# Designs tried in a protein design run: designed miniproteins, single chains, continued (4). Part 52

Each design is a single chain, and the fold is of that chain. pLDDT is the mean over its residues in the fold that is shown.

## One batch from the design tools (miniprotein)

Design m13780
Fold by ESMFold2-Fast:
Structure m13780 (fold): chain A 92 residues (1-92)
Amino acid sequence: MEVFEKLVKEAKEKAAKSTDPGHVTYAVLAYDERGNLISSKVVDSPAELQDFLQEASRKGATHALIQVVYVDKDGTVVVTKPRRFRLPPPPD
């Protein structure tokens, strides 16, 4: 999916620009049960990730793809394998 590739590229550029070996960025794609894209974002913290997923769930997203991009101790940008998971229902 071209959208996800663009997000991962943006995450890599953010990671490279930070110059912090501890920097972690998340490329997130949220979609509904039929595979329609609801929302997508690059976020720089677990808290921003949680906020994004809650908002996406309220908009009808049922699933997410998350890819973590981080800078290792040698300054190399590392991209993890994408992880898919089901979103919990939005809070009442």
Scores: mean pLDDT 74

Design m13781
Fold by ESMFold2-Fast:
Structure m13781 (fold): chain A 68 residues (1-68)
Amino acid sequence: SAPAPSLEEIRETIKRSNEEMRKELEENLENLPDPERAKEFVDGLIEGLELLPLGIEAAIERSKKLKE
């Protein structure tokens, strides 16, 4: 039972989450009021989430320097 995942675990989790989001979008696309906007929103989220591990790495490095 660890409180913080590794960067590798975070990358894998984001990849799986992104795949699930795309699947849910495709399965519900016909039931959405604006499918085109929903696609653009999800694509933007995925692009942002793919950058998250880099941001977390930078935050961890900064945190280590502040604790010294």
Scores: mean pLDDT 73

Design m13782
Fold by ESMFold2-Fast:
Structure m13782 (fold): chain A 92 residues (1-92)
Amino acid sequence: MLVSGSVYDEAGELLEETAPSPSWREVADAAYGAILRAAERGLRKVTVVITSDSLETSQRAGDYLAARLRAEGWEVEIEAKGTTVTVRARRA
């Protein structure tokens, strides 16, 4: 089953889309890379929308991404709706 991620800035502008992958880990890692690039550009708030055909798969990707971001000092909120998980990350 394919997993995809879309990374948005604070205004809701699409920054990057991950390549769809059967690996939730690859999608989470790609989204993480996109967030690092956004942070290098001075962004302190990003939203990632992770979509798949399974809430379990989307949640695994979201939880993994959130744990990585929290370890690096981001404040992260996770919201699940249907089979989509939204990860909202911000830095002070």
Scores: mean pLDDT 87

Design m13783
Fold by ESMFold2-Fast:
Structure m13783 (fold): chain A 105 residues (1-105)
Amino acid sequence: SETIKKIEEVGKKALEEIDNLQLPEDMDEAREQIAKIFGKFNKEILEILKDLPEETQKKVLESIRKHARELFEELEKATSPEQMKEIAKRGIEKLVKDIKEIVEK
């Protein structure tokens, strides 16, 4: 319950950071800024989960890797900063949902 709330708070913060992000017109630079937010999100999630069983941490790390691949493949296809924000937000939402399911069992 407390762990789930912390995961949701970290997810909400990442979504707010994406919404408030002023993306550059250069698509590669825009992807780098999204990647930094995603990296920070991953670090904060792993810190929350550090006291959970090693098997749970491993499953979350596998989920993060899978969702990261899917997210960055979609971002490569984006043609505008607005599309990148939408893709990034959906990616975070899907990852948060999957992490919660792993942690709740």
Scores: mean pLDDT 85

Design m13784
Fold by ESMFold2-Fast:
Structure m13784 (fold): chain A 57 residues (1-57)
Amino acid sequence: GPLSPEQLAELRAIAAKGPGGIASPEELARAAALAGVSAEEAAAANGNINLVYNAAL
């Protein structure tokens, strides 16, 4: 379902990290929790925060 503005802002902040957009494991876990994605699904994205973020939309 649609994220709140606050949840979306936090996801965007994580996704905007660094030139590569690759999050740390801690940032991925936070983004997964916000997006309603399981830790297993986030791990399958292999650290690519953009894949986790796209799954949340």
Scores: mean pLDDT 63

Design m13785
Fold by ESMFold2-Fast:
Structure m13785 (fold): chain A 79 residues (1-79)
Amino acid sequence: SALEYLEKAKEAVEKGDIETAIEYLAKADKAAHEEISDEKALREITEAVKAAIVYAQEGRLEEALEQIERAKEIAEKAL
């Protein structure tokens, strides 16, 4: 599920495994589009996922985690 992939992305960021985090973030966005019908929620999840990827690549891990948590909160409300 999208939530499981977001949790795995969070764990990867916390470990500094950026490559694994990006893979799980991409899987989370794909799963969200399969599980959620709310177009506004999907747009906001995609924006949060893209921001998390950028922050993770820049080594801004706290900001990456904030964006992952934001995506998780939106997904939980839309499921």
Scores: mean pLDDT 89

Design m13786
Fold by ESMFold2-Fast:
Structure m13786 (fold): chain A 58 residues (1-58)
Amino acid sequence: SDIRMQVQRDIMRSAFRYADRSTAQELVDSILDNVRNNDPDSYDDMQRYARRLFDQSM
Protein backbone atom coordinates (compact mmCIF):
# COMPACT_ATOMS: atom_id res chain seq x y z
CA SER A 1 0.00 0.00 0.00
CA ASP A 2 1.05 3.63 -0.49
CA ILE A 3 1.14 4.21 3.28
CA ARG A 4 3.33 1.14 3.86
CA MET A 5 5.76 2.24 1.14
CA GLN A 6 5.87 5.79 2.53
CA VAL A 7 6.73 4.40 5.98
CA GLN A 8 9.56 2.31 4.47
CA ARG A 9 10.90 5.40 2.67
CA ASP A 10 10.79 7.37 5.95
CA ILE A 11 12.73 4.59 7.72
CA MET A 12 15.40 4.57 4.97
CA ARG A 13 15.72 8.37 5.11
CA SER A 14 16.08 8.27 8.93
CA ALA A 15 18.72 5.52 8.69
CA PHE A 16 20.89 7.72 6.45
CA ARG A 17 20.37 10.71 8.78
CA TYR A 18 21.15 8.99 12.10
CA ALA A 19 23.07 5.75 11.40
CA ASP A 20 26.51 5.05 9.96
CA ARG A 21 26.72 3.94 6.31
CA SER A 22 27.13 0.23 7.13
CA THR A 23 24.06 0.20 9.39
CA ALA A 24 22.07 2.18 6.82
CA GLN A 25 23.09 -0.34 4.10
CA GLU A 26 21.98 -3.30 6.27
CA LEU A 27 18.63 -1.65 7.05
CA VAL A 28 18.06 -0.80 3.37
CA ASP A 29 18.92 -4.38 2.31
CA SER A 30 16.46 -5.75 4.90
CA ILE A 31 13.70 -3.37 3.75
CA LEU A 32 14.27 -4.21 0.06
CA ASP A 33 14.17 -7.96 0.79
CA ASN A 34 10.89 -7.46 2.69
CA VAL A 35 9.42 -5.41 -0.21
CA ARG A 36 10.50 -8.06 -2.76
CA ASN A 37 8.65 -10.75 -0.76
CA ASN A 38 5.52 -8.78 0.26
CA ASP A 39 5.00 -6.20 -2.53
CA PRO A 40 7.17 -7.13 -5.56
CA ASP A 41 5.45 -4.50 -7.75
CA SER A 42 6.97 -1.77 -5.52
CA TYR A 43 10.49 -3.28 -5.51
CA ASP A 44 11.95 -1.34 -8.47
CA ASP A 45 10.63 1.99 -7.12
CA MET A 46 12.00 1.33 -3.61
CA GLN A 47 15.37 0.18 -5.01
CA ARG A 48 15.68 3.43 -7.04
CA TYR A 49 14.80 5.46 -3.94
CA ALA A 50 17.47 3.62 -1.91
CA ARG A 51 20.09 4.24 -4.64
CA ARG A 52 19.20 7.95 -4.63
CA LEU A 53 19.74 8.09 -0.85
CA PHE A 54 23.16 6.42 -1.18
CA ASP A 55 24.16 8.80 -4.01
CA GLN A 56 23.08 11.85 -1.95
CA SER A 57 25.03 10.60 1.11
CA MET A 58 28.30 10.30 -0.85
Scores: mean pLDDT 80

Design m13787
Fold by ESMFold2-Fast:
Order: C-alpha cells, then sequence, then structure tokens
Structure m13787 (fold): chain A 72 residues (1-72)
C-alpha cells in the first residue's frame, strides 16, 4: 500500500538521521564530552518525537482505510 511505502521510507530516513546524529555526537564528545552528549540527546529526542508523530499520523490513515475496506 502507499501508506506502508511511506511508513517504510520515513522510518528509513529517520534511522539514517539517527545514525548521523550518533556519529556527530561522538565527534563532538571527543572535543567537549558534555556538549557532545547534550547534542546527541537533543537530536535523538527530536528524531524519535518526529518518528512517533509521523507513525501516529500514518496509523490513523491506515485505520480509516481499513474501516473503508471492512464496510465494503
Amino acid sequence: TPLAAQARAEDARIDAELERAVKEGNELMKIDPEKGKQYLEDRIAKLEAERAARMAELDAQGHAYVRQLTDA
């Protein structure tokens, strides 16, 4: 389904951004451990919140679609 494809694409995008955030945070921690840790925690929190919001949106759309199929 288009919704399943969108969910997979968004999940993959967020996973890639999380991987980059971890690498960037680790590099910052070599220079300033506290600043690097704060950066990493902030980026992870924002990306996980974005994932949760997007998945909730797609789940709501999926429920509407399933209801239409069940009533047909």
Scores: mean pLDDT 77

Design m13788
Fold by ESMFold2-Fast:
Structure m13788 (fold): chain A 91 residues (1-91)
Amino acid sequence: MKKKQLAAYLLKLFGFEPPDIEIDEEELKKVIKELQEKAGLEVDGVLKPSELEDPEKRVKLTKVIAETFGLKNVVINGVLDDEIIEALKKY
């Protein structure tokens, strides 16, 4: 599932241990590009930790992550909510 690979990638990006899953790097890159386009970021297929240090980019990215994982009632303020982290861990 595309979401499972994306969840593992995002957990690693945010400094958490990802689940042990097989990753299709080509498919993952396509999903990351879709995420970047929705968040208004540069569409290069790579998310960098430095992009999470920009409050505006962080707010846009966390909103798209919440929407991608079906979290409709999460407060998006640029802080990664524990609810988002728990949702990523369960995939």
Scores: mean pLDDT 69

Design m13789
Fold by ESMFold2-Fast:
Structure m13789 (fold): chain A 91 residues (1-91)
Amino acid sequence: MEGLKALDKKEAEEFAKKFKEEAEKQLKELEEYLKKNTTPEEQKLLLEAVKFQIEAALEIIKLAGTDPKKAEELIAEAKKKAAEVNAELEK
């Protein structure tokens, strides 16, 4: 976690802002894709998964400076959730 060690408050805020903006853009593109290529159930599953990953990443950034143990736990949970969604899509 080299980037997080070097970040001052301003750099951390800029990083979080860019991440959120990029994630929101990707979420919008994903929503458009899903409307054309998936069932309503698959669309709901994928959108909920992506929203969870965005929220988890923002919380990880915030927690890394205050509670790194909780940040690590949330990273593990986010990875598990992503793996479950990928497994479902590969079926």
Scores: mean pLDDT 67

Design m13790
Fold by ESMFold2-Fast:
Structure m13790 (fold): chain A 90 residues (1-90)
Amino acid sequence: SRREEVLAKAKSIAERLLLLASARDYEGIRELGKKEGVEEAAEYFIKAAEYQEADKIDEALKYIKKALEILAKKGDEFAKKLLEELLKEE
C-alpha cells in the first residue's frame, strides 16, 4: 500500500541501505538505490559488504564512507551524522 511505502521512506535511505548491507541483501540494496536515485551509493555499500566478508575492514570502511558522502550531500541526516562519527575514529 502507499502507506507502507510512505513509512518505508520515513526512514533514512542510508539507514535502510546499511540494514540491507548487514543482511547481505545485495538485490535489495540495488533496488533501493535505483528507486531513490542513489545507485552509486548502493554499489559502494555492496562493495563494503563484500570486503567485510573478506575480513578487509579498512577497505570496507572506505566504501562505506564514499556511500555516506553521496547520501549526506543529498540531505540524508543519518548519513551525515554517521560519516562524522566514522571520521572521528580515524
Scores: mean pLDDT 79

Design m13791
Fold by ESMFold2-Fast:
Structure m13791 (fold): chain A 94 residues (1-94)
Amino acid sequence: SAAEEAAYEERLARFLELLRRYLESRPDYTPEDIARGLEALRAAFETMRRARDPEFLRELAEKMGVSEEEVREIIRRLEEEFEEAERLLEEALR
């Protein structure tokens, strides 16, 4: 639904902001590296969101040379990892 998509976008924006703050607190990353990494993650999450459309999912699976079921499983695992990373990141920044 539109409400669920809006909630997802707000949650993603919050996660990326927390991740940016965490990475900026680390001596190992330059501002340029952080910016590039966050842009790549935004693109990846947008691709995962678009893959909820059956047409896009089919095209993505064909481009990757895998089955639609494999793409769905990859997305499911990434969403689970996102939830865990969000939890750990909020804990680390307390």
Scores: mean pLDDT 79

Design m13792
Fold by ESMFold2-Fast:
Structure m13792 (fold): chain A 88 residues (1-88)
Amino acid sequence: SELVEEIKKLLDQMTKTTDPAEINKIVSEIHELLKKIKDKKELEEILAYVDELIEKETNPEVLDALQEIRLVIERRIGALEAEEELNK
């Protein structure tokens, strides 16, 4: 997916910056792209990538941003799962 690859590139860019303003800008861009993803499997792929980055990250500001993104992805997956259960 082009959206998944774009989000992964933004995540990589975020891990290479120390500017809080740039981190906040990238987080906002990732949130907007995540809203466009409707496939649970694609969200799970991004979540796995975020988890890999969290394990390797030593910058506290980037870790906070990654954890925020992780929470947003988990909430989106949960919402899709709840919708699937209601439509059974």
Scores: mean pLDDT 85

Design m13793
Fold by ESMFold2-Fast:
Structure m13793 (fold): chain A 81 residues (1-81)
Amino acid sequence: SPKERLENVKKVIKEIEKRHPRAAKVMRDILQGAKSLNERRFGKLDYKYVIETLERQLRLVERNLEGDLREAAKEVLKAIE
């Protein structure tokens, strides 16, 4: 379910933080941005919308950035599959 995918995303970000704390912070900021966008548009948490917004942002990171940020984005994307 979208809720279970979001919980898996949080766990993966926590594991990334042990290896690459700065990349994990960027992943958390992207997730928080997706939640804030959802809240502003709908006033209620829509887990599916949060996951779809997160996926779009992570695909942009994977395409446009390199190194630890690209690898972190790939790990989080795998968590939402």
Scores: mean pLDDT 84

Design m13794
Fold by ESMFold2-Fast:
Structure m13794 (fold): chain A 74 residues (1-74)
Amino acid sequence: SIFQSIVLFSMLSEATEAWFYLEKKKKDKKGAEKVSQLLKDTVAKLKQIDPNDKEAWQKLRDEFIQQLNKIVKQ
């Protein structure tokens, strides 16, 4: 659905910016690897959720952003 595409695009965009910042600007290779792993784990969790459960998708996306920010602040 278009909603799923928007959620996934938002997560990919935020992950890409965080990865680039950590890998290229901060030279934090370990932090960049954590971002890649977080994205993979979150996508795997999203695949287990009903594609029509908008609230569950939004909640996982919000949790993803919170965890991403914790990695970036390290």
Scores: mean pLDDT 85

Design m13795
Fold by ESMFold2-Fast:
Structure m13795 (fold): chain A 90 residues (1-90)
Amino acid sequence: SEEVLALLREAIRLLEEALRTGDEELLRKAAELLIKAALASDALSVAQQIAEVLRVIGILIELDLGIISVKEAAERLLELARELLERVEA
């Protein structure tokens, strides 16, 4: 799935920039791309797609509640994005 790989690579680039700058806009854009990638991924079962979407949403909720910083959210989303990229490339 070339489209899923493109979404994941763009999300990773945006998250790396968000880690450097603390830019919440870049982080939120990357989270949207990660949700799209998870839902479009043929490498994941429906249950796994839902689990990954809920992981992204959970991180955004923690950010919105002020539990974690933008940089902490970016680090956690980047880990998720890299894990998903490995599954799609396998």
Scores: mean pLDDT 87

Design m13796
Fold by ESMFold2-Fast:
Structure m13796 (fold): chain A 60 residues (1-60)
Amino acid sequence: SEEVLEQLKLIASLPEDFRAVAVYEIKKEHPELTNEQIAEALGISVETVKRLIERGKKLV
């Protein structure tokens, strides 16, 4: 939804560890979101999104 994409844009400004955890949690709550949509919202590559999700999973 548009609301989730707006939340992702705000997350882009967070410190690295908080950003990783936030991306992991959003993906977990909204599995319908593609890695491509998250990458576009954050202004990063799909590969970086995958790494953030893996890091976030390890931190929680």
Scores: mean pLDDT 80

Design m13797
Fold by ESMFold2-Fast:
Structure m13797 (fold): chain A 76 residues (1-76)
Amino acid sequence: SIVDDFVEAVRAKQFDAALETANEIFKSPDALELRRQAVAQLMLEFPQVTEEDANAILKTSNASDFVFAVLFVLRD
């Protein structure tokens, strides 16, 4: 799935792939649901991602800001 592709790119620290998959998510008619699924999966895999971090990531309005917010949280 596109959500799995995004999370895999983030896990692999492949920034270009993460941005490409995020752009596909944001162009989808299901963009909000796919973004929620991606953040939920990140919370399951990365214990440093808090509910506050998840809410901040979900407030981003474009693919670039979404990817940057995810990578910023995972920097810790």
Scores: mean pLDDT 85

Design m13798
Fold by ESMFold2-Fast:
Structure m13798 (fold): chain A 100 residues (1-100)
Amino acid sequence: SEEEKKKREEAAKELEKKEIEKVKEAIEKGLKPGEGVSVASDKFFFSVERTEENVIVLTEIERTLEDGKVTETTKTYETTDEEEAKKLAREYLEKHLKLL
């Protein structure tokens, strides 16, 4: 039914929101060497990993559908500054929360 479809779509958005907020919380708490967190949807992929060498790697993949063609853009940031990593992650995740 149309009502069941709408309920499923709303449930999917709430689940995506919860997963984004969970990743955001994990990053704000800080990652240990060898730890990583990620979130994915049909529109984007985002991950943050702290390597055993204490380098923080942020990966952003944006998926765009234009004229029936799917294009992916990948951006990778590497930093040893934990506050810079938190800022970049926060800005990216909050952007996607606003699109829900």
Scores: mean pLDDT 84

Design m13799
Fold by ESMFold2-Fast:
Structure m13799 (fold): chain A 76 residues (1-76)
Amino acid sequence: EERERRLEEARRIVSEYVDNVIKGAILYTEAKRLYERGVISKEEYEKIMKEADELFKKANELQPEADRALRYLARE
């Protein structure tokens, strides 16, 4: 009932948080590598970095809820 709903919601929040962090990190690392190798322009690099920053901002907004969800899941 309510407990199972809370577990599903906790998993959803954690999954969304993790997804944003991982996607942000991938974009960040790929953009740096491509730029260092001269494959992309400075403008392209800055655009990708901005996309990564937006993903990290979403993760930061979710972080308090993800923290609570992780503590709830870890207790089980």
Scores: mean pLDDT 83

Design m13800
Fold by ESMFold2-Fast:
Structure m13800 (fold): chain A 73 residues (1-73)
Amino acid sequence: MEKAREARQRAVDELRKAGHEDAATRLSRIVNRLLAEGKEEEAYELATRVYDLVRQGKIDEAIALVDEAEARL
């Protein structure tokens, strides 16, 4: 759980720094729901992938991944 929460916070912080507060809030909600369902590995992987995309400057791809994850809930 700690690892997934740390990954969530890093991804949320990077989205906020990039000026995408709405996407950051939505990602936080998605990851929290996955953790509540015991899907810790899925939560960690999602947060890490979003973080990596934002760090690569692939903001549109990061937002698309958040949208895709939300649609699967």
Scores: mean pLDDT 85

Design m13801
Fold by ESMFold2-Fast:
Structure m13801 (fold): chain A 91 residues (1-91)
Amino acid sequence: IRTVGEAKELADKTGLMVLVPIEDGIIIVVPGEDFVFYYKDGKLEEVPLSDVEDTKVANRKISPEEFTEITMEVAKKLGKPLGGVVVAPVE
């Protein structure tokens, strides 16, 4: 996976949410939706997919603590449990 747009293809194909590390945060790609969540500095916000689809995946790991915090905050914003979540593979 090289871009957020490629992570969206993976999400739509698998039905899983994809966490994508980027230079200054983490993008959470939602299968079937035209928006993503953007996580930065402990804050989660909704942004249009079109605004971020060309953003490059950063070659960095998401910590287990970040993964847990992000998935909990996304579940709260969606008002329902998450079906499945994966981290985008980085080259």
Scores: mean pLDDT 74

Design m13802
Fold by ESMFold2-Fast:
Structure m13802 (fold): chain A 67 residues (1-67)
Amino acid sequence: STRERALRTRELALEVIRRLSEMEDKEAALEGIETLRDSVLAYLASQGMPDLGAAFAAEVDRLLAEM
């Protein structure tokens, strides 16, 4: 289903973002995280799931604050 695909996309994106947050090059990490965040948000919005996008954005912002 679209919902199951969206949830899986969110989980995979968060895994990638966590790995990027561990990079030594923090500037490159931030650029990669911001690009991925924007792409995933656009995707979730296009699938009619902006609430799922808002939850994803909040979790990314929390991870960035912990860097």
Scores: mean pLDDT 83

Design m13803
Fold by ESMFold2-Fast:
Structure m13803 (fold): chain A 88 residues (1-88)
Amino acid sequence: MEEALRLLEEIERAVEAGDVETAKRKAYEFGKVLARLSLEDPEAAREALERFGRLLEKLRAAGRSAVAEEVARAAQEGYGEQRRKLLA
């Protein structure tokens, strides 16, 4: 849980700094952490996902919809990769 929250903070900070590439890399790592949490602590995984959803909504409300989509895509990629490893 703490690692997921740290990554969410780092994503938001990178977006605020205009560093979309760093935000995407951190989102990818967040997706990987979320996949692990989904097996170890499903309630923590749900909370982390809800916080991530709120971050994406905040970005869309600020007119940064394109950045929100890129960040969401990166997180989905990280989640899928890690989940594939965990199920092997």
Scores: mean pLDDT 84

Design m13804
Fold by ESMFold2-Fast:
Structure m13804 (fold): chain A 69 residues (1-69)
Amino acid sequence: SEAEKIAKEAIEKLREAKKKLPEKAEEFERGIRVVEADLETAKRDPENAVEIAKNAKKGAEKLIEEAEK
């Protein structure tokens, strides 16, 4: 599904960030768990699934930006 593709992109970005900033690995792992939880919510709400996934991806990108400071 489109929501799954978006969520996978978010998780991959967090995994890449974890490799670049291993000292903040636990923070990124928590971020991955949040995206995974949002994807489970999206699966239960098909009408809003894509929007939920897009919001999860934005959250992941914000987490990476804040962590790079």
Scores: mean pLDDT 84

Design m13805
Fold by ESMFold2-Fast:
Structure m13805 (fold): chain A 75 residues (1-75)
Amino acid sequence: MEERERLLEWVRERFAALTGGRASLTEEAARLLVDLVGSDLERLEGALTQLAFYVRENGLTVVTAAHVRRVVVPA
């Protein structure tokens, strides 16, 4: 439980860093991302990079579970 919570915190912090603090993941979006991609940090980095690009191109400041479902393909 706590290990998963640390992973979710890392995912959210990493996404904020990738977007220069301009966008954030909701808790549901972060949980869904980990559920779709798994705990492989390399795959999570790839998915976060795709979401960061999507945010930049579409002018989003918040990424929800719906955005994750649209952008991220299950592994």
Scores: mean pLDDT 80

Design m13806
Fold by ESMFold2-Fast:
Structure m13806 (fold): chain A 68 residues (1-68)
Amino acid sequence: SELEKLKEKIGKLLEENNGIITRKQLEEIINSLNLSEEEKKKILEILNKYPDVLNADQAFLLVQEILS
């Protein structure tokens, strides 16, 4: 699924960037996925609750909220 690809890409970036991911990187991943405009909007609204730079724990919580 596209949401499983989201989780995989986030995990890879966290590993490559010493456990940090930026909002810009998250938006680039979301835009790279074959998601509907409504799904993208919902995910971006969830992102607004999070800081511009996320650690691994924050990224994990974000992914759980998106998958719920």
Scores: mean pLDDT 84

Design m13807
Fold by ESMFold2-Fast:
Structure m13807 (fold): chain A 68 residues (1-68)
Amino acid sequence: MMLSVVEAVEVVQALAARGLLSVAQSEAIVGEIVARGPLTTEELKALIVERAGVPESEVDRVLAELGL
């Protein structure tokens, strides 16, 4: 599924609110999302895992909670 920049940023903010991302990690990932533009759910998941080491299961949970 393709995510808008707004939807991708919402996922990052939800992970940060859960304490799974530091402020610095959140800002770095948001910067990358804005630079890339729209991305797939799999591309967002890979970016978060690669940049912050968040388990895929936690990203999947947030995506499901947001209906994405």
Scores: mean pLDDT 84

Design m13808
Fold by ESMFold2-Fast:
Order: structure tokens, then C-alpha cells, then sequence
Structure m13808 (fold): chain A 90 residues (1-90)
């Protein structure tokens, strides 16, 4: 699996966990919306970096996504493990 494929797989796993938390009422709909907007923004930046073969910008976009998700998702151990794995892949 390429580095890009590993990153996208982890982002999908994070998204699935966030959807579960929203369904369980453990995060607000407002928080879920903000997370979706942040994920969309940085996934677009990652896709542009891949198209331009700019691996430094790809890494920066991944790390910025991790930073913003940590701010929005307080203390979820499963999400934190996935975010740590994202940081290790890049």
C-alpha cells in the first residue's frame, strides 16, 4: 500500500469512528459539521498536493488535519490512536 493509500484509509477509519460517535450522541451535530468541513478542506489540499507531486505539502496537509481534529475531538482514545498512526505514516 502506498503512503497516500495508507493516509486515505486512516482518514476513512477516523470518519467511520466520528459517524459512530455522532450516532451515539457523544458529539454534537455542530461539532460533526465542523469536523466534516475540516476533513473536506484538508483532503482537497492533499489531493492537490498528490496531483502536483508535492509530498511536503501533502505531509503538511495531513499534519494540519491531525492538529484540527485533536482540537475538535476531546479525549477519544480510539481517534487519538488513529491520529497518531496518521502522523507516523507521513
Amino acid sequence: MSQVEKVYKLIKEIGDEISELAEEGKISSETAKKIAEVVHKYMNEMEEAVLNKDWEKFKEAVLKLVEELRKLLPGNKKIEKLLEELEKVV
Scores: mean pLDDT 84

Design m13809
Fold by ESMFold2-Fast:
Structure m13809 (fold): chain A 74 residues (1-74)
Amino acid sequence: APVPEGSSPFTRFLWRMSNVLREGEAAGLSLEEIAARLREVAAEFIAQEKDPVLRAVAQAALDRELAELEARRA
């Protein structure tokens, strides 16, 4: 879907990541299912984004969320 004029692609990516977490928790999804959805959202953003700085920051955001899910799993 196209991004709104008032939103950067990275801002939209962060909102999608946050929405996946909220939706997954509300639906009672496993940590593994939530992690899979987060990876998918990040992969789609990275595939369409050519700016290496934004790609690196998106990877860092994904890694942080995955680390938090892994901590809950432990």
Scores: mean pLDDT 79

Design m13810
Fold by ESMFold2-Fast:
Structure m13810 (fold): chain A 77 residues (1-77)
Amino acid sequence: SVEELFKKLDEIEAQIEIELNKPTPDFALIESLLKEAKDVVEELKNDANTTPEQYVAAHLSLIGLQEDVRVKKLQLA
């Protein structure tokens, strides 16, 4: 269901944010979780029960996560 996909996306986001808050983030794990988030957003896009507003929200969440990861990598460089 759309509700279960959003719950899964929220759980992935929480895991990424926990990892990013560590002194030495596991970027291999973060990249794997970002791949899972992309797959969830694609499932939401292809689900006939997803509204345009729900898809936009999920897509923006994914972009925000990607940006958080990019910024953290830059800070540690």
Scores: mean pLDDT 89

Design m13811
Fold by ESMFold2-Fast:
Structure m13811 (fold): chain A 81 residues (1-81)
Amino acid sequence: SEFREQLARVREAAVAMAKEKGKLVLEDATEEAIAEEAVSSGVPPAEAEEIARLVREAIAEAEAEARAAGVEVTVERRDSI
């Protein structure tokens, strides 16, 4: 619950900044990378997968909201270089 609320605040802040700058740059990380970071932060492995999914959903929602507001969105992937 707390993580979902924190994630929503981060998303809101990112979209607000994007509206001010007229552009949004998102990092498209893999679920595995996100889950590994969550485990490193003290999250149990069983919950890390769900957290990774929630983070991926938040990124997708931020992209959709920014696009709907007429903001240019660039997505940079880090899992394939």
Scores: mean pLDDT 70

Design m13812
Fold by ESMFold2-Fast:
Structure m13812 (fold): chain A 94 residues (1-94)
Amino acid sequence: MGLKVGPLESFVDTIDGKEISYEVGLGILEDFPLRGEVVEGPDGTNGFLFEEDGKAVLIRPFGVDKVPELGEALTAPVLVEVADPADMAALHGL
C-alpha cells in the first residue's frame, strides 16, 4: 500500500518574473488513502496536495471513472509533481 513514484524530470517555468523549479513524473497508487488539500486543475481534474519530507507533492489521478475524494483508498496511475511549498503555490496560483 502506498505511492510508488517513477523517475522525476526537472523543469523550470517563469511565473510573475520568477524562475520556479519543479519535478514531474508518473506514479502508481496502491490502496493509497488520499490526503492533503484538493487542488483544481486547468482541465477541471482535481489533484491532492500534501507535504512529505519537507517538499510539496501534488498527485493527479487519471484513468478513473469518478472523481476520487479525500480519505478514499485509491489504486490508480497518477501524475506526480514535486516542488518546494512556495514554488508549488506559485505554480498553481495558491
Scores: mean pLDDT 80

Design m13813
Fold by ESMFold2-Fast:
Structure m13813 (fold): chain A 60 residues (1-60)
Amino acid sequence: MEELVRQIREEGRLAGEAHRAGREEEQTEHSSRVNRLTNKLRELMGPETTPAEIGLLIQR
């Protein structure tokens, strides 16, 4: 789980950097990876996991 959270943070950082640089294609790819990894994290934590709980894990 910790490795997955670290990957989500890194992909989110890269997406933000690409967005600021005007690299829309790279931003979209990194955002897609964030979404995929977040869905994987939700699956591992179970269907009762709230978006707020996932957000707290990612920001920690």
Scores: mean pLDDT 76

Design m13814
Fold by ESMFold2-Fast:
Formats: structure tokens, C-alpha cells, sequence
Structure m13814 (fold): chain A 63 residues (1-63)
């Protein structure tokens, strides 16, 4: 659900809950490229794994 997507984005990117909610909202609107760019950028800055990043993108797009 939405809460799981928010948590996954936070774990992958180190974002605040508010920041993660904005990324999940992009996914809810069908902005897959925006979600991928935001999660990818945050994970790169925070040292998140590729697996955590892919999980966060998948959950955010499905939320």
C-alpha cells in the first residue's frame, strides 16, 4: 500500500517522510520517469542499493 511505498522510498533515498510522499504521489499520477529520476538521485546521494531503489520505484508506481 501507500505507507509501504513511502517507507521503501525513505529506505532507498534517505528522504524525509514528506519527501517520500511527494515521490509516491508522482507514481500515483503515472509519472514513472519522475519517480525513477527522484529515487535514483536520492539513492545515489545516500548510498542506497540498486535492489532497494528498484523496490521503491515498483511500490511507488503501484501505489
Amino acid sequence: GREEAIKAVQEATGATEEGAERIVEMGEQGDVDGVRAAVGSGARDNGGSEEAMERAIELAVKA
Scores: mean pLDDT 81

Design m13815
Fold by ESMFold2-Fast:
Structure m13815 (fold): chain A 77 residues (1-77)
Amino acid sequence: VIDYLKKGIEAAKKGNYEEAKKYAEKAAKLAGSQKPPQVTLESSSRSAAKQAEDGNYDLAIDNLESGLWQAEEIQKK
């Protein structure tokens, strides 16, 4: 999940919002497929993909960065 979120943020910062959306979608699917499911991270990643699709690029980046912070905190445990 962390790798997809980092790639999504990098793509968005380069103006490649279609790639950012794809990585956000991959992060959401992977978060939801964990055991137990990481529902908050899945939700944040789906929101990032939707914001990128709708042209709300600043919100897409914010949601990706929030998701990355959440994923990194999960890994510290």
Scores: mean pLDDT 76

